# Designed miniproteins, single chains, continued (2): the designs that were tried, part 29

Each design is a single chain, and the fold is of that chain. pLDDT is the mean over its residues in the fold that is shown.

## One batch from the design tools (miniprotein)

Design m4979
Fold by ESMFold2-Fast:
Structure m4979 (fold): chain A 119 residues (1-119)
Amino acid sequence: EELKKEIEEILKKYNAKAKIRLVGGTPFLEDAEITEEAAVEIVKAFGKYLGKQLVDYLVARGEQGEAETEIVDPEDGRVAMIAKAKVENGKTEYKVEIKPEDRPAAVRFVKAYIENVKK
């Protein structure tokens, strides 16, 4: 629900159009008309969600340390975004990184996610 709301706000901000579908609690976009800027913000929202899940996983296991996960371009496997989580002395943080050269990969990721959900 939180990730769905964040995606809806991004779509509204960029006057973009998409139908949002939930699959296993994860929002996917159908019939999406989005710009590169909107796609990058959507990938960042996914990254924040993944970072929070990594934090929750470490906390549930009583673990201290760092974890990361990557969103990859489905065409070439290139990293489009990295989500990082850290738990230390009861404090939690997460960060999302997209390099400028990886912005086109972020657009391809969003489009491929839509197509793969339909298949």
Scores: mean pLDDT 66

Design m4980
Fold by ESMFold2-Fast:
Structure m4980 (fold): chain A 70 residues (1-70)
Amino acid sequence: MEGLLAFADRLVESQIAKVREAAAAGNTKQVDSTKQNFLHGLKVLGKYLPQEVIDEYRARFEAAAAEALA
């Protein structure tokens, strides 16, 4: 369980970094693609992690994406 949580957290950080990179480059298609890939990844993780953890990851990504696009 600890290994899975560490992997999931690193994956979320990686996706946040990717959406920030795409936003900084002005690549709106890549921003949208990264958001879609992240949401798909959350659905997969939701099979193994509590809904509360999934909700926290989603909120964190959405906040980072919104700030990067502001």
Scores: mean pLDDT 81

Design m4981
Fold by ESMFold2-Fast:
Structure m4981 (fold): chain A 83 residues (1-83)
Amino acid sequence: SLEELAELVFQVGLEHGLGLSPETARYLAEALIRLGLYPRTLEELKEVLQRVDEEKLREVLRELGASEASIEAALRLVERVRA
Protein backbone atom coordinates (compact mmCIF):
# COMPACT_ATOMS: atom_id res chain seq x y z
CA SER A 1 0.00 0.00 0.00
CA LEU A 2 0.97 3.66 -0.23
CA GLU A 3 1.19 3.87 3.57
CA GLU A 4 3.50 0.83 3.76
CA LEU A 5 5.78 2.24 1.02
CA ALA A 6 5.84 5.66 2.74
CA GLU A 7 6.97 3.92 5.96
CA LEU A 8 9.76 2.13 4.03
CA VAL A 9 10.85 5.51 2.57
CA PHE A 10 10.93 7.00 6.10
CA GLN A 11 13.05 4.08 7.38
CA VAL A 12 15.56 4.33 4.49
CA GLY A 13 15.78 8.06 5.25
CA LEU A 14 16.64 7.33 8.89
CA GLU A 15 19.33 4.81 7.82
CA HIS A 16 20.95 7.59 5.75
CA GLY A 17 20.78 10.30 8.43
CA LEU A 18 17.71 12.07 7.03
CA GLY A 19 14.59 12.86 9.03
CA LEU A 20 11.99 13.02 6.27
CA SER A 21 8.60 14.56 7.05
CA PRO A 22 5.59 12.23 6.66
CA GLU A 23 4.45 14.40 3.72
CA THR A 24 7.81 14.05 1.91
CA ALA A 25 7.90 10.27 2.51
CA ARG A 26 4.34 9.95 1.13
CA TYR A 27 5.16 12.10 -1.94
CA LEU A 28 8.22 9.98 -2.76
CA ALA A 29 6.15 6.80 -2.31
CA GLU A 30 3.41 8.15 -4.64
CA ALA A 31 6.02 9.20 -7.23
CA LEU A 32 7.61 5.72 -7.23
CA ILE A 33 4.17 4.12 -7.73
CA ARG A 34 3.41 6.52 -10.62
CA LEU A 35 6.74 5.48 -12.21
CA GLY A 36 5.59 1.83 -12.01
CA LEU A 37 7.91 0.99 -9.11
CA TYR A 38 6.47 -1.05 -6.20
CA PRO A 39 9.26 -1.99 -3.74
CA ARG A 40 7.92 -4.04 -0.80
CA THR A 41 11.04 -4.26 1.40
CA LEU A 42 13.83 -1.91 2.54
CA GLU A 43 16.30 -3.75 0.26
CA GLU A 44 13.98 -3.50 -2.77
CA LEU A 45 13.46 0.22 -2.09
CA LYS A 46 17.24 0.82 -1.90
CA GLU A 47 17.71 -1.00 -5.25
CA VAL A 48 14.93 1.10 -6.81
CA LEU A 49 16.46 4.36 -5.51
CA GLN A 50 19.87 3.28 -6.90
CA ARG A 51 18.37 2.98 -10.41
CA VAL A 52 15.55 5.56 -10.61
CA ASP A 53 15.87 8.43 -13.10
CA GLU A 54 16.34 11.51 -10.88
CA GLU A 55 14.93 13.98 -13.43
CA LYS A 56 11.80 11.86 -14.03
CA LEU A 57 11.38 11.56 -10.26
CA ARG A 58 11.66 15.36 -9.88
CA GLU A 59 9.08 15.88 -12.65
CA VAL A 60 6.59 13.42 -11.09
CA LEU A 61 7.02 14.99 -7.63
CA ARG A 62 6.18 18.40 -9.12
CA GLU A 63 3.15 16.94 -10.95
CA LEU A 64 1.93 15.53 -7.61
CA GLY A 65 2.13 19.03 -6.09
CA ALA A 66 5.07 18.43 -3.76
CA SER A 67 6.68 21.61 -2.39
CA GLU A 68 10.21 22.51 -3.51
CA ALA A 69 11.42 21.64 0.03
CA SER A 70 9.84 18.16 -0.22
CA ILE A 71 11.32 17.63 -3.71
CA GLU A 72 14.81 18.60 -2.51
CA ALA A 73 14.50 16.34 0.58
CA ALA A 74 13.41 13.37 -1.57
CA LEU A 75 16.28 13.93 -4.02
CA ARG A 76 18.78 14.21 -1.12
CA LEU A 77 17.66 10.72 -0.06
CA VAL A 78 18.26 9.38 -3.60
CA GLU A 79 21.73 11.02 -3.63
CA ARG A 80 22.69 9.53 -0.23
CA VAL A 81 21.52 6.03 -1.20
CA ARG A 82 23.79 6.30 -4.29
CA ALA A 83 26.84 7.59 -2.34
Scores: mean pLDDT 88

Design m4982
Fold by ESMFold2-Fast:
Structure m4982 (fold): chain A 98 residues (1-98)
Amino acid sequence: MEAEIRADIEAARARAREALASLGEDPSALDALRPGQLLTYVFEVDENGNLVRLLGVRVHALSPDPEERERQLRAIEEELLANLPENAVVQTVLLPHE
């Protein structure tokens, strides 16, 4: 279980780093990510789904309480969807508290 969670996090980090590198963007926020934090990248895509540019980066500190954390994650998702351009994609990296 712990090894699977670590593999998923590493895969998400690798994908985000590759996306940032393809655009010449700074990965420092990804490298500074701490347990209990959610990092969100919003990218613009072309008609073929290729990354064009980075639109935004946000870091969220999540509650260690599971119920509060679920409410926070839902609120973040709703805010992202409400403000997401039609030609944009979101990549997230979540480091759990444990």
Scores: mean pLDDT 79

Design m4983
Fold by ESMFold2-Fast:
Structure m4983 (fold): chain A 66 residues (1-66)
Amino acid sequence: ERQELLRKIVKATLDGKEDEAIKLLREAYEQGLLSVEDLALITIAAVVSNNQKVADEAHRLAEELA
């Protein structure tokens, strides 16, 4: 479940589906399924794919969780 959800978030991010990626990211975070390391991975994927909105949201949530 956690790995499947992380895969979906990363895929949506790499595919440039920013709104979908952010929605999935928020849902996963609210369910407590994401670690700081997961959020860091999502941030890296977003930066590499030039998805600034996803990168900003993932980084913000990582700071809140840490």
Scores: mean pLDDT 80

Design m4984
Fold by ESMFold2-Fast:
Structure m4984 (fold): chain A 82 residues (1-82)
Amino acid sequence: SHHMEKQRRELHEFIDRALREGLLSQDTARALRSLVDQSKLPYEELREFLERVVEAERRGDVSAVSALLLIAIGRNLDIEWE
């Protein structure tokens, strides 16, 4: 739908802006774009994940970035995570 396409575009724009501002690595940005394109997660939850990943990268917290990406991938594949 038009609404879903707009939300997906907004998520991609968020990733592109963070990458342009040096807040994300190319590898993390690529993973997040793939997640957005394949995601079955609600927009709000996906947006929150993107913001958490950006903040973890900003801090240089590689472990947190890896954990967040695994969580998002798991949820997207209907895998529960605590």
Scores: mean pLDDT 75

Design m4985
Fold by ESMFold2-Fast:
Structure m4985 (fold): chain A 67 residues (1-67)
Amino acid sequence: TAREAYVAAMRAGAAGDADAALEAAKRAVELAPSPRAEELLRKAEASSGQERLAYAVGAAHAAYRAS
C-alpha cells in the first residue's frame, strides 16, 4: 500500500539511505499518484545525497496523503 511504501521511505530516511528512500518513493507514487508526489519524485531523481533523501521522503508522504 502507499502507507507501507511511505513507512519504508521514512525508515530509509532515518538510516540516511537516499537511494532506498528513492525506491520507496517510486513505489508510493506508483500506488497513489498525484501531481505533487510526481513533482517531488522528479526532483528526487534529479538530485543526490541529502537533497534526494528529502525530496524522496516528501514524494512518498505526498503519495500517502493522496491515498
Scores: mean pLDDT 84

Design m4986
Fold by ESMFold2-Fast:
Structure m4986 (fold): chain A 62 residues (1-62)
Amino acid sequence: SAAEAARAAGLAGAAGDAAATKEGALQSWNPDHAEAARRATEAGDAGAAGVHAAGSMSYGKG
């Protein structure tokens, strides 16, 4: 759901503000972000999944 996604993204962003932002910017060109998020989810790593998912997600501006 949108509410759960926003909550997870907010927490993931706070936890990885410096590291996620920096690595996200460098890896933003990597098209495997969505696949990396899926792999992290399979491993049960919510933190990594959140970071990769946030990097591949768009804000969906209208």
Scores: mean pLDDT 51

Design m4987
Fold by ESMFold2-Fast:
Structure m4987 (fold): chain A 94 residues (1-94)
Amino acid sequence: LTEEEKEFAKNMVSLLKNGIQEAKSEKDPNTAVIKLQRINHALENLSPEKAKAMFEEGGQTIVNELVELSKHSNEDVATEATKTLTTFLKKLNE
C-alpha cells in the first residue's frame, strides 16, 4: 500500500468507527438505523482494495462493533447492522 492509501484507510476506519459509536449511543432506533445506512452506503462505494486496506489498518474493530450491533434488541437496528457487516465482508472477499 502507498502512504496515501494507508492514510485514507486510517482516516476512513476512524470515521466509520466514530459513526458506529454514534449509532450505538443513539437512543432513538430510527435515527440509529439512518446512521447505519450512511455507513453502509460509504462501504458500498468502497473498492475491494480500499476495503482490504481499511481492514489491515484496524477494520477488525468495525467488524466487531457491527457484530455487536447485529445482536441489538431492536430488530431494525440489528437488521441494518447485519446488512452493513455483510457489505464490508463482501468487499473484503472480492
Scores: mean pLDDT 83

Design m4988
Fold by ESMFold2-Fast:
Structure m4988 (fold): chain A 78 residues (1-78)
Amino acid sequence: GRAAIEAFIDALQAYGASPELADELRALADELLAQGASVEQTMDAVGIRYVRAAYEAGRDPEEVARQVQRLREEALAA
């Protein structure tokens, strides 16, 4: 559960999330879990937040979304 979310955020950080964005993603995950969200729902929200940040930075959202989905699947499989 929690380990998969941590692995996912660590992977997003390795793929270019700033330390500040990574901290925001961890805070988002903690808030959603506190509100009763599932691990999968929390990871979806974290992924969406990262894609939005990448889009705002001028990245192709479709390309970034594909990479984020792969990292999410890898974190869940671990």
Scores: mean pLDDT 85

Design m4989
Fold by ESMFold2-Fast:
Structure m4989 (fold): chain A 85 residues (1-85)
Amino acid sequence: MELILEANKKLREAAGLLSRAQTASVAERKEILATLEKIRSEMEELAKKAEEEGDPAAVYIKNVVDTLDSAVRWLREQIAKEEAA
């Protein structure tokens, strides 16, 4: 039960960062990317812990990790495009 609450907290933090990235400068997007990569890694650790504990939230947390991985890839692409322009 605590793992799903921690996962939801990190997901809200990531959502706020992604919203801010929409209007951020390249420099700020790079800082947001670094923070999102950290959140993704922390979520991956939570997913592993949930599996080890037999927590049914493990599937949900894994899906959130996949979503964050996609978001990180998207933001990397946006930064690369803006630096190339």
Scores: mean pLDDT 82

Design m4990
Fold by ESMFold2-Fast:
Structure m4990 (fold): chain A 84 residues (1-84)
Amino acid sequence: MDPELREAAEKLKERILKEIPEVESVTATVDGDEIHIAVKLKDPNADFDKVIERLKKIAEELGMEVKEVKRLDDNTILITAKLK
């Protein structure tokens, strides 16, 4: 496992939990050169688009490129990011 990629994933997870109050939990996994972030929201009626915008901003500030964003269920967002 790449220690730099793991460190980046942990920092991203920490910032998401601190800065986005709508987030209940964050799971970060590393696969090759990609970071997969599963973000679970407290409420399925949360502003999905606004949460995604904040997630992308945090990733970008940490030197990551967001490759894909998916909604997995009523309150879960999956983001695929890569270090620049």
Scores: mean pLDDT 80

Design m4991
Fold by ESMFold2-Fast:
Structure m4991 (fold): chain A 81 residues (1-81)
Amino acid sequence: HMKKIKVSDEVKELLKKAGITKDEVTFGELQAALLRYFEEEGLVNEDGSIDARGTLLGKILGKDRMTFGEAFDALKEKMEE
């Protein structure tokens, strides 16, 4: 029941950094790629929050610090159908 959704160019660039080169992804694929990107880039603080300052994610969302859920929800809103 997961629908594939076209992503914006900015979100596509973020997904490529997480190892995804597809133009269309499911929400599950987006969530998994985003979690992997945060862990591999060392953006997760000791309290589980994400420090996006100076990153592509921070530029896309216009926020320096957020939870994983906030980042995922904001990126879903920037995806095209």
Scores: mean pLDDT 70

Design m4992
Fold by ESMFold2-Fast:
Structure m4992 (fold): chain A 64 residues (1-64)
Amino acid sequence: SHMEENYRRLLRDREEAAERARKTHPEQVEKAIENFKKKHPNLSEEELKEYERDIAAGIAYREE
């Protein structure tokens, strides 16, 4: 559907932002993710990947 396509595009944009942050602010991203993992040890690998993306993307948006 058009709505699903728009949502996938938004997620792709967030993944690209996350990748930019990992390249431009790797230490900040690593520290934020490690702190998050320590507070949430019971999250599944799939759930953790979603949060890692959002954390990194947030860093890119804040620093850009």
Scores: mean pLDDT 82

Design m4993
Fold by ESMFold2-Fast:
Structure m4993 (fold): chain A 74 residues (1-74)
Amino acid sequence: SPARTIELRDRLSRLAAEVAASDGLPPEEARRTLERVRRELEGILEEAKRLGDSVTADAAEALLGDVDRRLREL
């Protein structure tokens, strides 16, 4: 549905902002934030794939890669 696609893209944008903001957090708080964001991104990716929204799916996969890299650096 169009409403669901818009909701997923809005959520993805907010999660991207949280990932960027995590650079300013203490390591343990950054870890908790990134682990939560990772779980939410996995849900967005699964839903985007179900909807056939390849743009949102690709963006979610890219952001998951960034989150995983950041978690390894903590």
Scores: mean pLDDT 88

Design m4994
Fold by ESMFold2-Fast:
Structure m4994 (fold): chain A 74 residues (1-74)
Amino acid sequence: MAEEELAAIPQALERAKAEARKLGEAEGAAGIDRFLARLDADRALAETREEVGAALVAAIDEAKAFAEELKAKL
């Protein structure tokens, strides 16, 4: 259900941020680039969702911004 999907977004976002940190620490810029490419694909799919698409896109954009900031510090 859309409401349950929306309720899961904050936890998914925190896991995505943790994954970005781990990839940046382990693999540097190359790890972050792979993470960003995956988020770009996920974002395209999220845009096709009617009820939850905007919230998913916003969360993905926040995760992308976080990963880009990590990459800039490398």
Scores: mean pLDDT 80

Design m4995
Fold by ESMFold2-Fast:
Structure m4995 (fold): chain A 67 residues (1-67)
Amino acid sequence: MAPRLIHVTVPEDADPEEAIRAALAAAGVAEEDIASMSVVPLAGKRGVVADVTLKNGERVVVTVRLE
């Protein structure tokens, strides 16, 4: 199944972890529904990609860009 894609752009001084958490909450993902999360740096840009696997097998990919 194709992952659900979420893109967030935040100020350069923002916390990427807080941005990921806020994006997941806005998408209706509860912390208890998360089976695993992998966070990696964005290639060539300031920011991170969070690859989230839910307990039901769904995937959510959150891309956070720092401006």
Scores: mean pLDDT 77

Design m4996
Fold by ESMFold2-Fast:
Parts: structure tokens; C-alpha cells; sequence
Structure m4996 (fold): chain A 58 residues (1-58)
């Protein structure tokens, strides 16, 4: 998977866990990425969270 797909998957997993707060989603998705041994690009992660929230909760 590309880094973008890995980050997107982690963000989606955090949303499935019931998280809706931007900061909580960023923190949880970063934890999921670290647990999976994947690099955490905080800039890309933050942008992905913002994009997903805008798409799902406009």
C-alpha cells in the first residue's frame, strides 16, 4: 500500500471506533500507524483527517 493508503486506512479505523474530534482522530490514527510499524507523516496525516471529516461530516 502507498503511504497515503496506509494513513487513510488508519484514519478510517479511528472513525469506525467512534471518534469524530479532529485532534482525537489525528492522535488515534498516529497510534494505529505506530502499532503497525508504519512511518507517521504528521503533515499528511493532518491533511487526510481534514479531508475525511469534510467528506463524511460536511
Amino acid sequence: MTPEQQIGGAVYEAIKEGLRDREALIERAAEILRERGLPVDMELLTATVDRVLAALFP
Scores: mean pLDDT 80

Design m4997
Fold by ESMFold2-Fast:
Structure m4997 (fold): chain A 91 residues (1-91)
Amino acid sequence: MKEVKKELDLTESKDEEINAFVEELAEAIKAGDKIELKLYARGSDEAAAMALMLKAIAEKHGAKVELELEDIEPGELTALAEATIAAAEAR
């Protein structure tokens, strides 16, 4: 068991970087590592929805997640998170 700390800015990251982060997270979960994540999303509903989805998946597997959202409406975030999680679970 190893402690893994990762940070991702969803607003500044390209799809390839997000995919690489998700792959590294999946491998850490498989290895049974203690995972601590810091996720950032600023001024983008799409980035915020992705951050909330990653938080939900990581926490389901025992990870500690710190989420910082900027310039996003709270009610809209909840709706986006629910829709994104539902879409991810539909496959």
Scores: mean pLDDT 72

Design m4998
Fold by ESMFold2-Fast:
Structure m4998 (fold): chain A 104 residues (1-104)
Amino acid sequence: MEEGYIEKTAETGPPDATAEQLAADPRAASVHLVVKKDATKEQIEKLREKALEAIDAAPPGQTVVVEEDGVRAIARYGASPEGKQRTKELLEKLADEAIKELEK
């Protein structure tokens, strides 16, 4: 249940994987997106850009947390470029879904 927030999660690989397990699994990726119901499309798009940049800069197996203007993204991925790419794809998908729910 979401009280004043839109929450979306998408995962590939083991959902309870440790950072060590995610670093070992090249296909593991997860993204959790939390958006205030009063957030704007522009705020979600800005967070998406920052989160994608943070994912590119982060070492494998690290949890990336980006928060701005009531929008928060938490991302984890495996050691491979494939895991990183899947994480980016999940983030973009969840951001698009959140924007659609805000627009209704």
Scores: mean pLDDT 72

Design m4999
Fold by ESMFold2-Fast:
Structure m4999 (fold): chain A 67 residues (1-67)
Amino acid sequence: SSQLQQQGQSSLRRAQFTGDSASGRARVQDPSIADQAGQQAFGDTLNQLISSGDGQATLNALRNILS
């Protein structure tokens, strides 16, 4: 349980970092789409992680955080 929670939290942090980075890059080129680009990248990364080998760990961490 603790190990799966740690793996899931790491995946969530990675998704958030990717979203924040995408927002920052978009802001440099077109500030009007920065928030949208960040949200899109975060969602895409999270969905990819859930569908990958870390998917079960990510889902388990989400359940543990929300319960």
Scores: mean pLDDT 68

Design m5000
Fold by ESMFold2-Fast:
Structure m5000 (fold): chain A 71 residues (1-71)
Amino acid sequence: MEEIEKLLKEAEEKREEAKRAREEGEKYLELSKKSSPVKGSGYSVLGIGYYVEADILEKKAKELEEEAKKL
């Protein structure tokens, strides 16, 4: 039972990290729309990077949740 709790806690932590990464990504994409073309390009790349990070974290969380279900 403790192993299941550890996996679910780690999954929840990854989901929270993914949520924060997505929020940062949204923030940078919003800045890209309000900035000059040169600065906007940099902010857009950063925003996309955060969304990719969020997707990776969500996939890890799902894997941990599936592991917990098999125990």
Scores: mean pLDDT 82

Design m5001
Fold by ESMFold2-Fast:
Structure m5001 (fold): chain A 68 residues (1-68)
Amino acid sequence: MSEAERERLRAHALGLLRHEAREMLAAGKSKEEVLETLRRAIATLFAGDPALQAEVLEEAERILEELS
């Protein structure tokens, strides 16, 4: 995968995760429940790429801090 393709995939995934985080928080889920759900989603979306999983998880945690 090229750097440009990887960046686009990461940006798209982060947009989706931000949407899901907002929806879960609006539904009354705790920050801990939201983070657990996002972690599971990231593991599924990026199966077989632990480096990309780590990058996206770090950004998802940052997004959750911004929304909280």
Scores: mean pLDDT 80

Design m5002
Fold by ESMFold2-Fast:
Structure m5002 (fold): chain A 100 residues (1-100)
Amino acid sequence: AETVIKSARELLEEAKKSKDVKEAYILIEQALALLRMALAISLLEKDYETALKIAKELVKFGEEALKILKEKNAPQEYIDQIEQDIKKAKEVVEELEKKL
């Protein structure tokens, strides 16, 4: 979990520094994909505490990514995709908090 979160964070920092909004979006999507994969693995293993930690990080990273993309005047399609990713992550957080 910690290694994946660190890798995702490094990709977000690269996205912040990118002057190309498309490159920033690709880096953000790669970071979110890493977190989604780690979440899926934790859920498959029934490690709900780790899954909750990753889901909460996915929400935080998504919100930071959304801010970066808005500051770069990203296309609405990129904004909509990240907002949808945040919504799904929030639903996972709510479900896991009910089970813990």
Scores: mean pLDDT 85

Design m5003
Fold by ESMFold2-Fast:
Structure m5003 (fold): chain A 73 residues (1-73)
Amino acid sequence: STEEKVREVLKEFNLDEETAREIARLLEENPNASDIALLTAVGLILHRHGKSLAGLSDEEAQELVRRLREAIP
């Protein structure tokens, strides 16, 4: 499922796995979102759970977006 793929990506990046369902829903509802729009929305979801993308480098953030896009059905 998209949720399981997102959960594995979040785990690999040491991010909050509990957000996997909400992020999966975001991806399914917005399959054509730009990289910056997707990264911004994911950042907002993580912020609501006390987590942040601020620890990621630009290269790591780009890889995160790439991996999340691959989870889209």
Scores: mean pLDDT 81

Design m5004
Fold by ESMFold2-Fast:
Structure m5004 (fold): chain A 89 residues (1-89)
Amino acid sequence: SSMKRKEEELRNKLIKEAQANLAKIDQLYQWLQQTRTLTPEAEKVLGEAKAKFEQSIDLLNNNVSIDEAQKLYNEGVKLYNDFLEFYLN
């Protein structure tokens, strides 16, 4: 059905976006290590954001609820954006 197609398109989009955000976190983590500015608080927040994106991808790959995966993805985005606002500004 058209609804199932839209759900699969959303699933694939969320996987790609979560993977892109994981790559951004890995690049940011490397930069913070190179500049010797990685604090324990920064490492914790980035780790929590990474875990949310990894959990979202895991749910999507196992055909579990897209809504639950979307919620985890949104939580990861919020943690990442809060990190950028409070630690890089």
Scores: mean pLDDT 85

Design m5005
Fold by ESMFold2-Fast:
Structure m5005 (fold): chain A 60 residues (1-60)
Amino acid sequence: MSNIDKQIDDLESQKKKLEDQASKAAGDGDVDTAKSLNKQIQDLQKKIDDLKSKKSSISS
């Protein structure tokens, strides 16, 4: 397993945790917290996509 695979798995796990927290915050009416968490989720998704692109180049 490459270091990139591990990084993707770690980021996917973090993203899932943030999605759960964002859903909870939205349900509680905490719009500011939900908005902040959603931004973090988007940032993580971008990083995951970048790593997946790099993996395709390396993994053949």
Scores: mean pLDDT 80

Design m5006
Fold by ESMFold2-Fast:
Structure m5006 (fold): chain A 75 residues (1-75)
Amino acid sequence: SREIMRELVEMIKAGAPFEEIAEYIRKHAGAKVSAEEIRKEVLEAKRAAPELVVPPSPSMREWAEALEALRKQVE
């Protein structure tokens, strides 16, 4: 789980699209990934690298918006 999250952060910094990131999670974490698990990993990635909220692609922007919403709920 944490290893997957680490690679996700690296992919995002490299400019990988959200679609590729989602595919990576599905392949390595199995086909059935709960929404709660995704939320936890997304929130952890945001905490590690806030710069992730400024993606170049629209698909990545939706993911960043979800990160921001989750971050507000944690507080």
Scores: mean pLDDT 53

Design m5007
Fold by ESMFold2-Fast:
Structure m5007 (fold): chain A 69 residues (1-69)
Amino acid sequence: PLPPSARSVEELREVLRRLGADEDTIEAAVLSLTPGAEAERQALEERLRRRYGRPLPPLESLAAANTVL
């Protein structure tokens, strides 16, 4: 399995910090992008939605901005 790109990871951290997420929550979100952690990713997204009361931007859309052909 390949690690996520550093750029995508930094952008995710910035988005979560702007939402007021804890550093532990940000780190968990980065780990949830690891292949095979889909269940943890779903649980984390649900926790963030409940905690901040608003939807996060789609991770797919954020990743697409950093895709290189």
Scores: mean pLDDT 58

Design m5008
Fold by ESMFold2-Fast:
Structure m5008 (fold): chain A 97 residues (1-97)
Amino acid sequence: MERKRREEERRKINRIVAGAISAVGAVIDAELAIEYIKKGKLEKAKEYLKHAERDIEIAKEALELAKEEKLESLAKLIEKEIEEAKKLIEEAKELLK
């Protein structure tokens, strides 16, 4: 019973950590998309935007788990990175117009 409880907790923590990494990855991918737009490499820019949007989805799932586990500081960190990534994605989309 205790072993299964520890394994489930570890699995949740691993998902939260992976989601936090994905949140940072989304910011990086969105920044790279903007740089590739400025260089006229629109195909690469669109690819990085798709990666950023996927990373945001993973990060959102991790954010909900972090809130469930009452990891308030980590939840705030993930939320901040999601908001930053969304802002950069909108900037990239504006540059593509």
Scores: mean pLDDT 86

Design m5009
Fold by ESMFold2-Fast:
Formats: C-alpha cells, sequence, structure tokens
Structure m5009 (fold): chain A 68 residues (1-68)
C-alpha cells in the first residue's frame, strides 16, 4: 500500500519501479514535477494529481510537454 522509503532513488528509477508494480500514484503537482513525467507516460504509469483545479492545470501542461 505505501511506497517504501525512496529517498535514494532517481526520478527515473522511481517511475520504473511504479510501472513494474502497476501502482496508481496520487501525488501533489510539486512531487509530480520531480518525476520523469515523459518516461512515466511512455511506460503507461497511472498518475493522478492531488490538489485543486490550478494544480490539475499545471499537471496537464506537464503531460503535454512530456508527450512532445
Amino acid sequence: MGIPEQSGLSPEELVERLAESGTELELPVEEIEKLDVKKAVELGVKITVRGDEEEKERFEKLLEEAKK
């Protein structure tokens, strides 16, 4: 249920572990910005943003940038 303490992992490594486990992530946009969003999209990792509409808009912009 919880992600084990990941303070030593790179954003890329964290995304790979999540894709392997099939885990859906719910994170604030600030934490999502620290992830390798492009790799997460390529691997089909399910990420949802926790926050208000402004944070959701920031997340959508990150997804658009990652898909280019």
Scores: mean pLDDT 70

Design m5010
Fold by ESMFold2-Fast:
Structure m5010 (fold): chain A 83 residues (1-83)
Amino acid sequence: SLEDAIAELRRLLEEAEARGLRLVVTVLRHALEVLEAENPTELELEEALGIVGIGLGVAKIAGDEEGAELLRRAADVLEELLK
């Protein structure tokens, strides 16, 4: 559900903040802003996934394996919502 996805992304954000992963924190905050809008549309869910996807690409290029792992988990959560 959307509520479960928001809760999971918030958990990932807390983990990223605790680990000092600034890119992941920025990306997940933007994704959560989109998801926490009243009645997010499928397009807004796709935009949130796009934000996470761009962040994942940046983390991979930078060699941030920890950030890439958290953003991959976030992408999986959002992809499940779009089924």
Scores: mean pLDDT 84

Design m5011
Fold by ESMFold2-Fast:
Structure m5011 (fold): chain A 85 residues (1-85)
Amino acid sequence: ASEELAFEAGLALLLAERAGAPEVAALIEELVKLAKEKGLDELALEVLRTVRRLLEEGRVEEALELLKRAIELLKAGREDELVLP
């Protein structure tokens, strides 16, 4: 995986910890694992950047919903259907 993916994931995990959102942290780790397995590192990077912005704005529920949707679509091979806010 790229150094950027590792860095952005680390920032998102730190923000999830500060927000008291362990489910968000778990989904970030699952997203990174799936993206590496499928060669979708750039898509994961875009999702993590959006998640980081949402967490910085206190929009924890929207970050959670985005992560759940991204993981669902990646597992189904339907990543082309993912829409970022």
Scores: mean pLDDT 83

Design m5012
Fold by ESMFold2-Fast:
Structure m5012 (fold): chain A 87 residues (1-87)
Amino acid sequence: MRAKSSMPDASPVEQEMSEIMKDLVEEALEKNPDLPEEVQMELVAELSRIFRELLAKLKAGEISEEEAVRLFRERGQEAVERLLKKA
């Protein structure tokens, strides 16, 4: 087992959100194998933006860890669907 991408100090919620991001990207590519590179890059950028926004809200005490994970799944799925409609 070799993992150097995650710090031990990374919270469980940050790790879970990272896995959700990976799953959303993989699902989008599996459903749309001919997706343009520009759209793939936009998808990753949009998911990263949502990730940072939700982490900022979590750190500000506006949402709970459970809400951050749930919102990332919901907003991430919406972003995937929106971007796939443009491709």
Scores: mean pLDDT 77

Design m5013
Fold by ESMFold2-Fast:
Structure m5013 (fold): chain A 59 residues (1-59)
Amino acid sequence: EPSPADLTAEMVRAYKEGKLEEAIELAERASDVYRKLGQDAQADVLREFAEKLREELKK
């Protein structure tokens, strides 16, 4: 299982490449892992980022 840091790094790469759907998936996975670790603030940041990217996809 990749670490939340590895998932976040892959998310940033996908975002820079314009792969918004992949970036959303990775952000949500990283958020879930941080939440399981009790790192709610970090999980919330990644979830908010995923929500912003979903909004971009709907346009």
Scores: mean pLDDT 82

Design m5014
Fold by ESMFold2-Fast:
Structure m5014 (fold): chain A 82 residues (1-82)
Amino acid sequence: MFPKATEEEIEIVKKILEEANKEDLMWYATAAIAARVIAEALRFPKATVEKEIRRYLAELKREVLPTYELFRLIRALKAKYG
């Protein structure tokens, strides 16, 4: 459970997972998919969002974003750029 997730955060994560599912990814998303969806939803430049996502992945020592990390990432981006 993710307490206090906003409707906006839930809609963004759902859209990321729907796009990932089109590429046969079931429980995680690539930086490229997450960057595109988040940039469109929050109206941030895609290149800026992708750069921040790749930094986030490097800090986590991961190549992909599992569902629970997507909520944390969206909140971090909103705090920095929103």
Scores: mean pLDDT 74

